# Designs tried in a protein design run: designed miniproteins, single chains, continued (4). Part 48

Each design is a single chain, and the fold is of that chain. pLDDT is the mean over its residues in the fold that is shown.

## One batch from the design tools (miniprotein)

Design m13744
Fold by ESMFold2-Fast:
Structure m13744 (fold): chain A 75 residues (1-75)
Amino acid sequence: AAAERAAAAQAIARATHGLNKGMSPDEIRAQIEADPTVPAAAKAAIGEALDRYKADPSLTPEEVGRLAVERYRAA
């Protein structure tokens, strides 16, 4: 639904903003996982993007956001 896509986009934006603020990937993941308004598919997509960022910290927060969007659309 359009509302679920908007909620997913907002959650991905929040995760990207968290990285830009210097929050750890694990802290961001915990906050997103604890939020019942975030769709399950968005939680999974954000989690996978954060795992990739942990493996390759040369990725920018914006690139992590794009990976999360790509993963969410693939689900």
Scores: mean pLDDT 83

Design m13745
Fold by ESMFold2-Fast:
Structure m13745 (fold): chain A 64 residues (1-64)
Amino acid sequence: MKKVIITAKVDIPATGPEDLPLRKGDKIEAEILEEVSDNTLKVKDLKTGKEYLVPKSYVEIKEI
């Protein structure tokens, strides 16, 4: 389990219940649970405990 800071590189629209609604420049502290595909991570928001699917191309990930 890796703890990371996820920074949105673009505005991410919430199109489904598993989407993480972020605006460009927003940061969350999260835990990487699994890599679902080459372009998609499943992460847990450490503040809310909710799990989201995040496209790797839309975010910058920094390990902590």
Scores: mean pLDDT 77

Design m13746
Fold by ESMFold2-Fast:
Structure m13746 (fold): chain A 81 residues (1-81)
Amino acid sequence: SEFEKEFNKVLEEVRKENPRANTPQLVKLALERFKERTGKSLEGKEITITTGNIGTGVANGHAIKKILESYGANVKSVTYT
């Protein structure tokens, strides 16, 4: 929960600075900033992704999974709602 709170704060900052960026781009930018500010890595961290099940939501889910895994995270599941 603490990781989620810290990451979401960074994600909000990045979204405000990049209002036209898509969700995968925002996640990548937020991960870079989170690493810079906290020194924490995603190596071995279990993550669940929740995204939309229609149109770009599915594509965004796959892109986010790939980005998180490239940072060493273990993506446990991708949930589409």
Scores: mean pLDDT 71

Design m13747
Fold by ESMFold2-Fast:
Structure m13747 (fold): chain A 55 residues (1-55)
Amino acid sequence: SQDEAIENALKQAAKLEEEGRPELAKKLRELAVESRKNNWSADEIERRGVALMAR
């Protein structure tokens, strides 16, 4: 759950970097680090990731 959500965020970040969106990729990687530090749930990680992607 949490590990899978973090893994998915990192995969999405790698894809965004390849697509020429390095700043958004950086923010998703930062989200993954913060998710570990704050022990956020998978649902919270996904919600925050969606919010970042909505820009």
Scores: mean pLDDT 81

Design m13748
Fold by ESMFold2-Fast:
Structure m13748 (fold): chain A 65 residues (1-65)
Amino acid sequence: SARERALALLQREGGLSEEEARRLLDEATKMIAQGKGREALELLQREGGLDVETAERVLVLLSIA
């Protein structure tokens, strides 16, 4: 699923545990639902340890999930 691919990116590229990745993904999903896509992108970079390109890929995955 798109969510599983996003979790894998957070773990592999961000170095997060599965539990940390799940919590961050849930928070980013809430931000996107509130129209806060830019804040979600910043969160994924700051807390997820992702670069801009990878964070943008995660946002796309969350938009189709």
Scores: mean pLDDT 84

Design m13749
Fold by ESMFold2-Fast:
Structure m13749 (fold): chain A 118 residues (1-118)
Amino acid sequence: HMSPAEKLREAARKFYEVALKNPNDLEQLKKAGEEFLKVAREIAPEIADLVAGMVQLLLEAIEKYKDNPEALKKILELFLEGFDRVIDAYERGASREEIAKIVLETVKKIQEIMDEAK
């Protein structure tokens, strides 16, 4: 039987794999994002809005960098790392403010990659 944290990590990994394989299939990406958010809402409703914000930013980044596979892979890896940090913080009972800080740090790292591509 999987723990709540393990279920969240599995859902995040599944979304990552769909995005890496099919960055040009917006419908499949949206469905994968919706499935991940469904799991997040069931397991971690207190932070589901923060997770939704990260997923939305990821979908925007995928659309922007779908023609740059190296940048896209880096962005996807940073999102996976960010989600793992969010899940770890949630599992240990971190405050909403602490989890929001982790989300913002992940966003900043992604923006740094976007700036390097200019």
Scores: mean pLDDT 79

Design m13750
Fold by ESMFold2-Fast:
Structure m13750 (fold): chain A 64 residues (1-64)
Amino acid sequence: SDREKVLEEARKMAESLLAAGVPEEQAQKLIEEAERLVEEGKSAEEAIRELDKLGLQIYLDSKS
């Protein structure tokens, strides 16, 4: 399902952020946003696009 695809991609993104040294609390925000986007009825494509943007923002903020 689209929900399963979005949540799987969010988990992979969160794991990548943790491997890059991002704090667990910040990486967890990506999972929370994924669940929110799915509950709002976003398509998998739209949700993953928004998660990519959020993931990049979290990563860049961790470098500041």
Scores: mean pLDDT 84

Design m13751
Fold by ESMFold2-Fast:
Structure m13751 (fold): chain A 61 residues (1-61)
Amino acid sequence: SSTKQQILRLIGQIIRLIGEMLDVELALKRGEISEEEAKKKVAELEQQIKDLLQQIDQLTS
């Protein structure tokens, strides 16, 4: 169904954002960014994931 395809696309976007969170953690461990910058970037990525999860919830409700 179109709903299933849309959910799979949203899941793909969430997986990409999780990859970006891992990149932030690696940059922090390497001393390339501050702890404050890492926390800000992770919070922004968490908000994007939350928005995508809300879209999935709306499609399945």
Scores: mean pLDDT 89

Design m13752
Fold by ESMFold2-Fast:
Structure m13752 (fold): chain A 71 residues (1-71)
Amino acid sequence: SNAERAKKIAEEAAKDEDPEVAATLIGMQYALAKRSGDLEAAKAIAETALKSDNPLVRELGKKYLEELEKE
């Protein structure tokens, strides 16, 4: 499914050696999912980011999940 694929890509992006690059990749992936109307993929990306060991990625995950809850 698109959500499963998005989760896998987000997990790999979040593991980038550069914390700022990881955050940028997560942000780009989330923006692409939102622009394509794939809300399930966007949610999977946000939930994956929230579970990251990278503080920048976790903050993005929190922000994106809050945005998705406000419909």
Scores: mean pLDDT 84

Design m13753
Fold by ESMFold2-Fast:
Order: structure tokens, then sequence, then C-alpha cells
Structure m13753 (fold): chain A 58 residues (1-58)
């Protein structure tokens, strides 16, 4: 599967459920590692969570 797409989808679900940006960032990191086998930094995961929040008005 596509790691970044799966990570962003998981972040969106977490944020819509009321998760914090830090919690959504952890979900992004864990999802990308599981789906693509790639470890991203906490800073990159947080940036992706913030981008997801901005894109979907969350």
Amino acid sequence: GGGPAAGLAAAREALEAGASLEEAAQVVRDTIKREAGVTISDADALALARATAALFGL
C-alpha cells in the first residue's frame, strides 16, 4: 500500500475523532512504518498531521 496516503487518511480519522495534533502525528508515523516500512521523524509526522488538519479544515 501507499504509506503517505495511508498515513494522511489515518491522521484525518484521528483528528475527526478529536485527537490532538501530537496524537495524529504518532498515528501517521506508526501507519507509514506499518504500510511502507519507512521510519519518519517526529517533526515530519507532525508536519503531515498539520497539513492534514489544514487540508480538511480540522
Scores: mean pLDDT 83

Design m13754
Fold by ESMFold2-Fast:
Structure m13754 (fold): chain A 78 residues (1-78)
Amino acid sequence: SPSQQAIRYAREARALAEAGDLEGAIRYLEEAKRLAEQSDDPGAPQAAKYLEKAIEAVKAGDTEKAVEYARKAVQLLQ
């Protein structure tokens, strides 16, 4: 499902951000957001919003906030 795919991309983005691959993290977060936007799950709209905040955090160099927002998005899609 789109939600399950979004979870996988968001988790991979978290790992990339923690490893310092910020460009990779942004790419995976953008895909996770696109998949969340395609999902019919009740939590998907809020998850997409958190994924956008995670992208903004990575761009600002705040990897701790990016990981936090990605984790919140995953919780909303489960």
Scores: mean pLDDT 87

Design m13755
Fold by ESMFold2-Fast:
Structure m13755 (fold): chain A 85 residues (1-85)
Amino acid sequence: MNIEEEIEKAIEEALGEKVTVAGKEYLIETKEDVEKLRKEVFEGQLELIEKDPEHREENLKKALELAEKEKLEEFKKKVEEILKK
């Protein structure tokens, strides 16, 4: 099975779901919405790196993980977990 196709199917099944990240609501309608959410979460992690130097290394690692294309599966699983909450 193609991982990209599996992610697309999972996104299709999650269409119409609302996700709350950093106090902001997102509606997942397309794969592009997942990419937008990924980018906003990445930018939010960068802001946290500046505001919380004690946890900088942890926040930086998470930001890099979310930025990688090959980590899209892990990112999608995190989004799906948030949707269930």
Scores: mean pLDDT 56

Design m13756
Fold by ESMFold2-Fast:
Structure m13756 (fold): chain A 59 residues (1-59)
Amino acid sequence: MAEEVARKIAENMALAGYTPEEARRVAYQAAKTLGFSDEEAERIAELAAKRVEELQKKR
């Protein structure tokens, strides 16, 4: 499911110190590599960026 892919990508990127912008780009590329459509990849990228932002604001 797209949400689970976004969560895993976001958690890994937050731990590695990526910004939400970087997470958006990496998540989009990863989703495309996994065979998601452009629309689905964009959704996954947005969810990943939002999650990284939330995790970083907690500090």
Scores: mean pLDDT 77

Design m13757
Fold by ESMFold2-Fast:
Structure m13757 (fold): chain A 78 residues (1-78)
Amino acid sequence: MLEERLEELKKKAKTSADFGRWIMLALTLGIIETLRKEGYEELAERIEEAIIRGDWNELSRLIDEATRKLLKEEREKR
């Protein structure tokens, strides 16, 4: 379902702005994978749900939260 949604959004990316949203979505998939590897599986699922719903405001908020958690994890690793 998520991959089908991503492909559908890619096909609808006709403008520079739409392409930017698609790029952000593709990068977000990388964040989701990293979150799962670091044990933040529940947060990864919430991000996927926001993508499926097309809730860009919620997605942006969750990405900010995920980025902060991943940066903290990286600092602890260093």
Scores: mean pLDDT 70

Design m13758
Fold by ESMFold2-Fast:
Structure m13758 (fold): chain A 96 residues (1-96)
Amino acid sequence: MKSKLARLAVALALETVAGVIEIEMGRDVTPSADAVRALGDEIAKLLEESGNKELAEKVRQTADELVAALNAGDTEKAIEKAREFIRLVDEGIEKI
């Protein structure tokens, strides 16, 4: 489980990087935003199944805010929320 959570968090970080590049280049961010949503939902589900319901709720909220920032073209907020998301996943891994 720990290695799966870590790899999903890395995948979400890479999709956020792709989304930021898309925004900066004036391209459609939708594929990266959709990928971040799907990855965030999978991570939250795994945390909830491991008994970390409070962290799962925070992960869902942070993923929602990250997707909103990407769709708004707010690269600074997207990076901030991605960092917060990674910290929450790391906390979840330590508790398993």
Scores: mean pLDDT 84

Design m13759
Fold by ESMFold2-Fast:
Formats: sequence, structure tokens, C-alpha cells
Structure m13759 (fold): chain A 84 residues (1-84)
Amino acid sequence: KSTELAEKLKKEAEEKEKKGDYVEAATLYGIAGIAYENAGKYKEAAEAYKKAAEAYLKADPTNPELQANAKDFEAKAAEAEAKA
């Protein structure tokens, strides 16, 4: 089920974040957000997308590609919040 997958990915992302693997954490949070959105869980999707954006910025705030990824996930979070 998409919700179970999303929760598993979120937990794995939290573990990666604790290790300082922020890019991997951001990727997993992003996928968790998509899984929540597919399940119609827009509030949870928005929260996961915000965490993905935050993790990309923590990884390297000077990297333009990671900044762009963070901005994209901030936009996805806002869209999911509008649907919640």
C-alpha cells in the first residue's frame, strides 16, 4: 500500500538524515511525498516534500542544483497543501 511504503521511506530518510546523508535523505523524503500524494494523503505529502527541500539545503546550501531541487519540493509542498 502507498501509505505503508511512504512511512517506510520516511523512516529510512530520517535514519539517513541522522547519519548526515542529506542528499539520500532528501531523495527518500521526496519519494515518500509522492507515495503519500498517490494515496490521497496531501497533508502528509506536503510535510514530506518540505523535509526533502530542507534536507537538500542542509546537504550543500551553495550548490545551485540542490537549491533548485529544494525550490521544486517547496512548490510541490505548497500544491499538496492546497489540495489538503
Scores: mean pLDDT 84

Design m13760
Fold by ESMFold2-Fast:
Structure m13760 (fold): chain A 74 residues (1-74)
Amino acid sequence: MEKIKEGLKHVKEGIEAYRKGVEAYRNGDLEKAVEYFEEAIKHFEKAIEAGAPDSVKKMLEEVRKFLEEVRKKL
C-alpha cells in the first residue's frame, strides 16, 4: 500500500514537471524545458519503480523523446 501512495505522488509531480517543461519550451526557454523534462523523467522512473501502471511508462517514453528533440535545438 505504501508503494502505491509513493507512486501516485511521483506520477503527479512528474506530470506537473512535464507541463512546466512544455510551457518553457513554448516560451522559447529551452534550458528550463530540459531541466523540467529531466525532473519529470526522474519522477516517472520513481513511480514505475513503485509499481505505477504501464500508462506511466508510455508517458516516460514520450517525455524522453521530447527531451531529445529539445536537446537537438540547443
Scores: mean pLDDT 82

Design m13761
Fold by ESMFold2-Fast:
Structure m13761 (fold): chain A 94 residues (1-94)
Amino acid sequence: SAREAARRAMRLIREALLLALQGKLEEAEELLEEARRLVEEADLPPEVRELLLEAIRAAEEAIEEVRKGDILGAIGHVLRAIGLLLDAEALLDA
């Protein structure tokens, strides 16, 4: 179902953020690619789809900052991604 696809994408994004903070950037990128595929292929409400795509973009930006050695910049993007995931979850539960 679309709801199950969204919840799976959210789990993958959360795992990718954790892996990125551990410096496991290639594994994090693979999980974000799977999350993007799930979001793009599922018939999601437009507002949920946009929040999840923005969360993926924030996670990708966090990975780029970790790669550059900017851990403070990475943390900012991680917090943004978490906020977007919480907003998406609230919409799915409404």
Scores: mean pLDDT 89

Design m13762
Fold by ESMFold2-Fast:
Structure m13762 (fold): chain A 69 residues (1-69)
Amino acid sequence: APTGQQIFDAAKQGRIEEAADLAAEFIKKNGHPVEPAARAIAQALLDKGYITPEEAERFAELVVEKVKE
């Protein structure tokens, strides 16, 4: 199962799509509410400087889509 550290490591390396896939699996595995969890992960990545504000918004949307489908 993906860990929060694996999500951060992927994002830090600029592998945003992989980070979103890992975040979606993390949310599904742990049963978190999807939209709040996706936004919280995007905010954490933004706070660490791993993504830009525009990327954070797209990241949260992408994670939500990956969890639903």
Scores: mean pLDDT 82

Design m13764
Fold by ESMFold2-Fast:
Structure m13764 (fold): chain A 70 residues (1-70)
Amino acid sequence: SPEELGKKLLEYVEKFFDVKFKDPEKAAKDLAKKALELGLNSLEEFKEALRNGDQKVIDAVSDVIRKYKA
């Protein structure tokens, strides 16, 4: 589900970028929406896109961090 995807993506972003979010539910929802709009349907696809330096994915993550970082 998009909600489960968002939670997994948020946990990965928190660990990988060493960040905390002030509103984790909203951050997760926004991150899932952005990932799905980019055709990324799983944590594995999201990780691969970040590893490959996909600028659209990097921009999406940066936008979520900017909006919701604690």
Scores: mean pLDDT 86

Design m13765
Fold by ESMFold2-Fast:
Structure m13765 (fold): chain A 57 residues (1-57)
Amino acid sequence: GELGREALAALEAGDLERAKALVNEAFRRRTGQALPDSAVAALTPEMLRDAARDIVA
C-alpha cells in the first residue's frame, strides 16, 4: 500500500521518526490498534524496512 511506499522513502531519506509513524499508522489501519511506544522505540531500520515491504504487498 501507499503507507509502505512512503515509509520506504522516509527510510531512504534517513527520517526514522517519519518511517516509524507511517509503519505504525499502517499497522493501526490493518489491525485497529497502534503499536505501544516501547515497541515503536525498539524498531530498527531493518525492522522498519521489512515492515514497510510487507505493508506494500
Scores: mean pLDDT 79

Design m13766
Fold by ESMFold2-Fast:
Structure m13766 (fold): chain A 67 residues (1-67)
Amino acid sequence: HMKEEQKKIVEELKELIKEAAEARKNKDEKKFQEVAEKIAKLAEELAKNGSMEDIEEVDRFIKEAAD
């Protein structure tokens, strides 16, 4: 059943990843770190409950934000 929760986690992660990338471009290191921590927690939850494709997509987004 976890389909709806999985979708919410993915969407939240995408928003947070976008915020992390913007914070980094704006030279806001503290905001970047805070958002990155939230991303890590949600990614962990998705890894336990999500599909392989969702997990890979989120992992790729995190790496892009960190770049």
Scores: mean pLDDT 73

Design m13767
Fold by ESMFold2-Fast:
Structure m13767 (fold): chain A 98 residues (1-98)
Amino acid sequence: MLAALEAQIAKERENIVKAARELIKEAEELIREAERALKEGDYEKARELLKKALTLAISALLLAAFAGDEELVKEARELLKRIDELLEEVERAEEEAE
């Protein structure tokens, strides 16, 4: 009786973890595109890509926390820090570009 409930909870947790991992992967791809845009001097594109990555990273953090996956929570927090650092780099580069 409890085994059926445990199996359903485990399945739902796995689905949430999978969704969080997919969001992290998408955020990492957007970060790479933003780094390329920054190198090209496209500060507007870099900001838009980083904003999208930020939304995905926050969503991944919430899903990882809900699933209780501490490693995934840590990975999402590291992505948020990286996005914040890149946004500061975009602001500095734009200011130096006049």
Scores: mean pLDDT 85

Design m13768
Fold by ESMFold2-Fast:
Parts: structure tokens; C-alpha cells; sequence
Structure m13768 (fold): chain A 55 residues (1-55)
């Protein structure tokens, strides 16, 4: 799930790996809130993406 969400954000929103890694450095609640606001992802999809980059 996290990889599929990351691929979608790169294709549809033009997000770079650097942008996604920067989000992963934020506190989880803040990162999830920003992703939901800016991309329309669900909280579950946002958490899955962050888990991928926090491994």
C-alpha cells in the first residue's frame, strides 16, 4: 500500500522523493494532516506512506 500511494503522488501531484522524505521527518500527526489537506489522501493511506519512508 505505501509504495502504491507514493507512486500515485509522484505521478499525479509531482512530489519528489525529497518531498516525501521531508514529510516522514515530521511528527506523524502533522505529516498525516498535511498530506490529507494537500493531496486528499485518507489518513490510512498517509500513514502507510509514512511507514514506508520511516523503515
Amino acid sequence: MGQEVADRLRKEFGMTDENLRALAELPEDLAVALMVKDTGLSREEARALLALYRA
Scores: mean pLDDT 76

Design m13769
Fold by ESMFold2-Fast:
Structure m13769 (fold): chain A 58 residues (1-58)
Amino acid sequence: EERDLVLQLIAEELRRIGVELELELAKKRGAPEEEIKKLEEELEELEKRIEELEEKLK
């Protein structure tokens, strides 16, 4: 359903914003490199999922 795809897109975008904020805060606090790398990887995965959902909605 297109409706379900739109809801998934919104949910993934909200997660991206959350991870982006966590990454920024982690860098500011001097978090361990492993934690920063994990957040960067999560952000990349979220961006890929958002792109796939956007393609399905076109």
Scores: mean pLDDT 82

Design m13770
Fold by ESMFold2-Fast:
Structure m13770 (fold): chain A 69 residues (1-69)
Amino acid sequence: MKKLLWSKAIEEYKKALEEDPNNAEAWYNLGIAYKELNRLDLAVEAYKQALELDPSFKQAREELEKVLA
């Protein structure tokens, strides 16, 4: 079940971020999971957070641009 898979991933990434909120990769992965569930506003915020922590995170910038298009 695709929706269940992404919901579980979101829970796991949120748990990782509770332990380390400065983990840019976890923010990026959280954004991907939100995008897959069509929660685009939440995906945008997660990608922005990843880029604030790592401005060189090319994949996060590319995904943010795609969601905002």
Scores: mean pLDDT 82

Design m13771
Fold by ESMFold2-Fast:
Structure m13771 (fold): chain A 58 residues (1-58)
Amino acid sequence: SSMEEKLEELLEELERLGARLAVAGRIDVAQQLGKQAKENRDNLEKLEELKEEARKLL
């Protein structure tokens, strides 16, 4: 479904952002991002919020 595709895209983007944060030395932030993404895997609004927050740190 359209919603499932959006969730998959966001999870992939969050994985990439987490990897970038870890490479930048922000390991604790990367771990928290990964944890929150898993806890909110079906919540489109929360995943979009997490993406925005992660991007602001890069």
Scores: mean pLDDT 85

Design m13772
Fold by ESMFold2-Fast:
Structure m13772 (fold): chain A 76 residues (1-76)
Amino acid sequence: SLLAELEERRRRLEAGELSEAERERIEVAREVGRVLRRLGDKIQEGLARLKAGAPREEVDEEIRELGKELTEELKK
């Protein structure tokens, strides 16, 4: 058990030393994931609205506006 605890502590220290680059990569991945999820949700909503008879031009406009907003957020 002590050896296993020391190995766990060693892995945590190694993770700590690499934490800056790893944290950066995780943050970028999370940001990209958020953007993709928001776009996916909006597209899903748009498809449901189109099936309900909403004008395609209104749905397309809303998706385009969200795309611009998300692009600006990613640039910040």
Scores: mean pLDDT 70

Design m13773
Fold by ESMFold2-Fast:
Structure m13773 (fold): chain A 65 residues (1-65)
Amino acid sequence: MLKMNLEAIEKALKLLTAEKQELVGKVSEIMAKLGRKTGALSDEQIKEYEQISKIAYEIAKEQKA
């Protein structure tokens, strides 16, 4: 499986508006929840989506401040 580069994702998120960063956070949060509920994603993939969601929300808050 292709391993996500969280550093590259963080850099890409910083190029977006705060509004789009929050959308990425919400989508990633939903994907993690659906992955846990359906069993369609591995524990590693679920943790990656949870990390992306957290990073996206933190960057969005920083950019709005």
Scores: mean pLDDT 76

Design m13774
Fold by ESMFold2-Fast:
Structure m13774 (fold): chain A 93 residues (1-93)
Amino acid sequence: SKSEEWQKKAEEYRKMAEKAREAATLIRDQNPSPEEARKLGEEIAKYDGERGEEIVELFADPSKRDEAVRLLNEVAREFEQKAEDYYAKSLAL
């Protein structure tokens, strides 16, 4: 059903938001590997291609780590909002 599709999308966005917030914390507190950054960027790119690519690029430059943290937190907020929107739509059916 359409309700089940929206529930699934809500769950997918929630999981991506959690991953983005975890990554932001790890970057702030320790340096992640370039491989971890690439994998995260590729997963985010499935939902937002431009930002996924930008995250990979920012991770390559140590001077831009604060920008990477900021971007990851922004992506997490947007994914959290999309999750809530899809969940609310699923309840309306």
Scores: mean pLDDT 77

Design m13775
Fold by ESMFold2-Fast:
Structure m13775 (fold): chain A 79 residues (1-79)
Amino acid sequence: AESVLVEKLVEIAKKNKDAGLKWLELKKKNPELYKEIAKKANELLEKTFKEVDEAIKNNDEEKIREILEKYAEEMEKLR
């Protein structure tokens, strides 16, 4: 369980690094669009953290996984 969670966190960190590089390029080419996407991403992140906190309180690892998968899917739609 713990090893699977660590693997997933490493994958998320790697994807965030790659996304960060793409966002840096977007910021240079279109700063207005970058700001709009960043705002939507921050709103989604805040909502996701609230849901994850509640799932952690209930010790529901399956729900945490579902929340994180949904977050990743929604983030990919913000392109």
Scores: mean pLDDT 70

Design m13776
Fold by ESMFold2-Fast:
Structure m13776 (fold): chain A 69 residues (1-69)
Amino acid sequence: REAELERLIARAEADPTDVLSIVKAALLAPGDPRIVAAARRGRELLGDAWDAAVAAAGPEAVKFVESLK
């Protein structure tokens, strides 16, 4: 699980528009500052497209994004 989390974080840091990698990492380690930073960058870059991708990932992903406030 930790090795999988580190791979997902590396993908999110390389491309903050990769919403699925950010969401999967957040579900494995909620509150990790690297994931939170990547999620904030992705939201800034994608705008409404970020909201649509998060919603498509499910209610746990939406809950994570709300926790960023």
Scores: mean pLDDT 75

Design m13777
Fold by ESMFold2-Fast:
Structure m13777 (fold): chain A 67 residues (1-67)
Amino acid sequence: MKQLYIEQAESAKRLGDAYEKRGDYRMAAIHYRLAGEQYEKAGDLDKAKEYYQRSDEQLQKYQAQLS
């Protein structure tokens, strides 16, 4: 199961990166959070924390666009 979680995390990360490049910060935040959840399930707590932080950063960018 660990390898499956890592593969799902990498897929979610790539989608987050793609949404960020197109300026869709809300979707980027969602996908980075999913990547964090999958890394957490894989036992990679350092990467989980990193992607939770990236998700929060994207959410802040999204909120800035609304202001």
Scores: mean pLDDT 87

Design m13778
Fold by ESMFold2-Fast:
Structure m13778 (fold): chain A 68 residues (1-68)
Amino acid sequence: GAKELLLKLLEKLKSNPNFTPSLVGDNTLTVSASANVQQLIALTLEIIGDYPNLEVSLSGDTITVSAK
């Protein structure tokens, strides 16, 4: 389910020192980065491609991922 995908994505991103993932509420994952905007855009597109059942948005230096 979408919740399991969010937890897997959290675990994957937790191992990457360029990103700080955090669960917010029951079904939302936020990811902030100290990396440049190009890496945030690349990650956003990767998530859209690999997790089509998740809603993804990029605002400033933060990516928000939620269950549909």
Scores: mean pLDDT 75

Design m13779
Fold by ESMFold2-Fast:
Structure m13779 (fold): chain A 84 residues (1-84)
Amino acid sequence: SPERREEIFREAKEALAAMFAGIVKSYVETHEPEKKELAEEFTRAAIEATRDPSKIPEVRALAEKLPEAKEEAERIIELAREIA
């Protein structure tokens, strides 16, 4: 079913974005616990961007406040731009 394939693709994109954001969150919780709330916001923005590419600027803005997220933010942005 095309609808089921699209659903699986969306779920995979969300899971990958959550994984990349999870790398940032794990680093922050260990080394910069004062930035934990920013890392949680980055995780939400990452997942939202995979659902709506118009939200990519929010991911970039959060990466500017959380430099540790820069590499993972680029991976998430590439993922968000992928068309099914």
Scores: mean pLDDT 83

Design m13780
Fold by ESMFold2-Fast:
Structure m13780 (fold): chain A 58 residues (1-58)
Amino acid sequence: SAAAEAAAGAALAAVGAPAGGTDEHGRKNGQLASRGDPAGAAAEGAKGSPAAAQMGGL
């Protein structure tokens, strides 16, 4: 349902928005260039970093 999808999307965005956006952006660059690319490394670090939790906290 649209309401359930909106609620799920909003909740996911709240906790994953900063890391998710940055992670996806970095992943695309890493995939395009190479695994050793700094862009890919940054995305990997951001995905597992507590910074995502800190930003998503509020």
Scores: mean pLDDT 48

Design m13781
Fold by ESMFold2-Fast:
Structure m13781 (fold): chain A 99 residues (1-99)
Amino acid sequence: DRKKRIEEVAEAAGVSPESIEDVIRRGGSLESALWALEKGMSPEEIRVMLQMPSVEEAERVYELMEKYGLSAALAMLALDEKLSDEEIERLARAQKLSS
C-alpha cells in the first residue's frame, strides 16, 4: 500500500505524509527514501534521499558520503552540479573546516 509506505517514511523522516507527497510530486522518489530507511540512515539523511529521483541516484549520493565523508545534502549538491573529483575533495575539506 503506497499510503502506508508514505506514512512509514514520514514517521522516520520526522515530517508529515503531505510533505512526502509534495517532494514526490517535485521529482523525488518514495523508493529512494525507503532504501535509506532500510540502510538505517538518520531522519535528515532520509529527507535528502527522498529528493533523489531513483534508488540508483540515492546510492550515488551514499557512495559520495562514504568515499569523501560528505553530508547527504553536500553529496546531493555534488551530483546535481556534476562536480569533478578534485572539486568534491575541496568541498569535503571545506565541510570539515565549517562543521
Scores: mean pLDDT 85

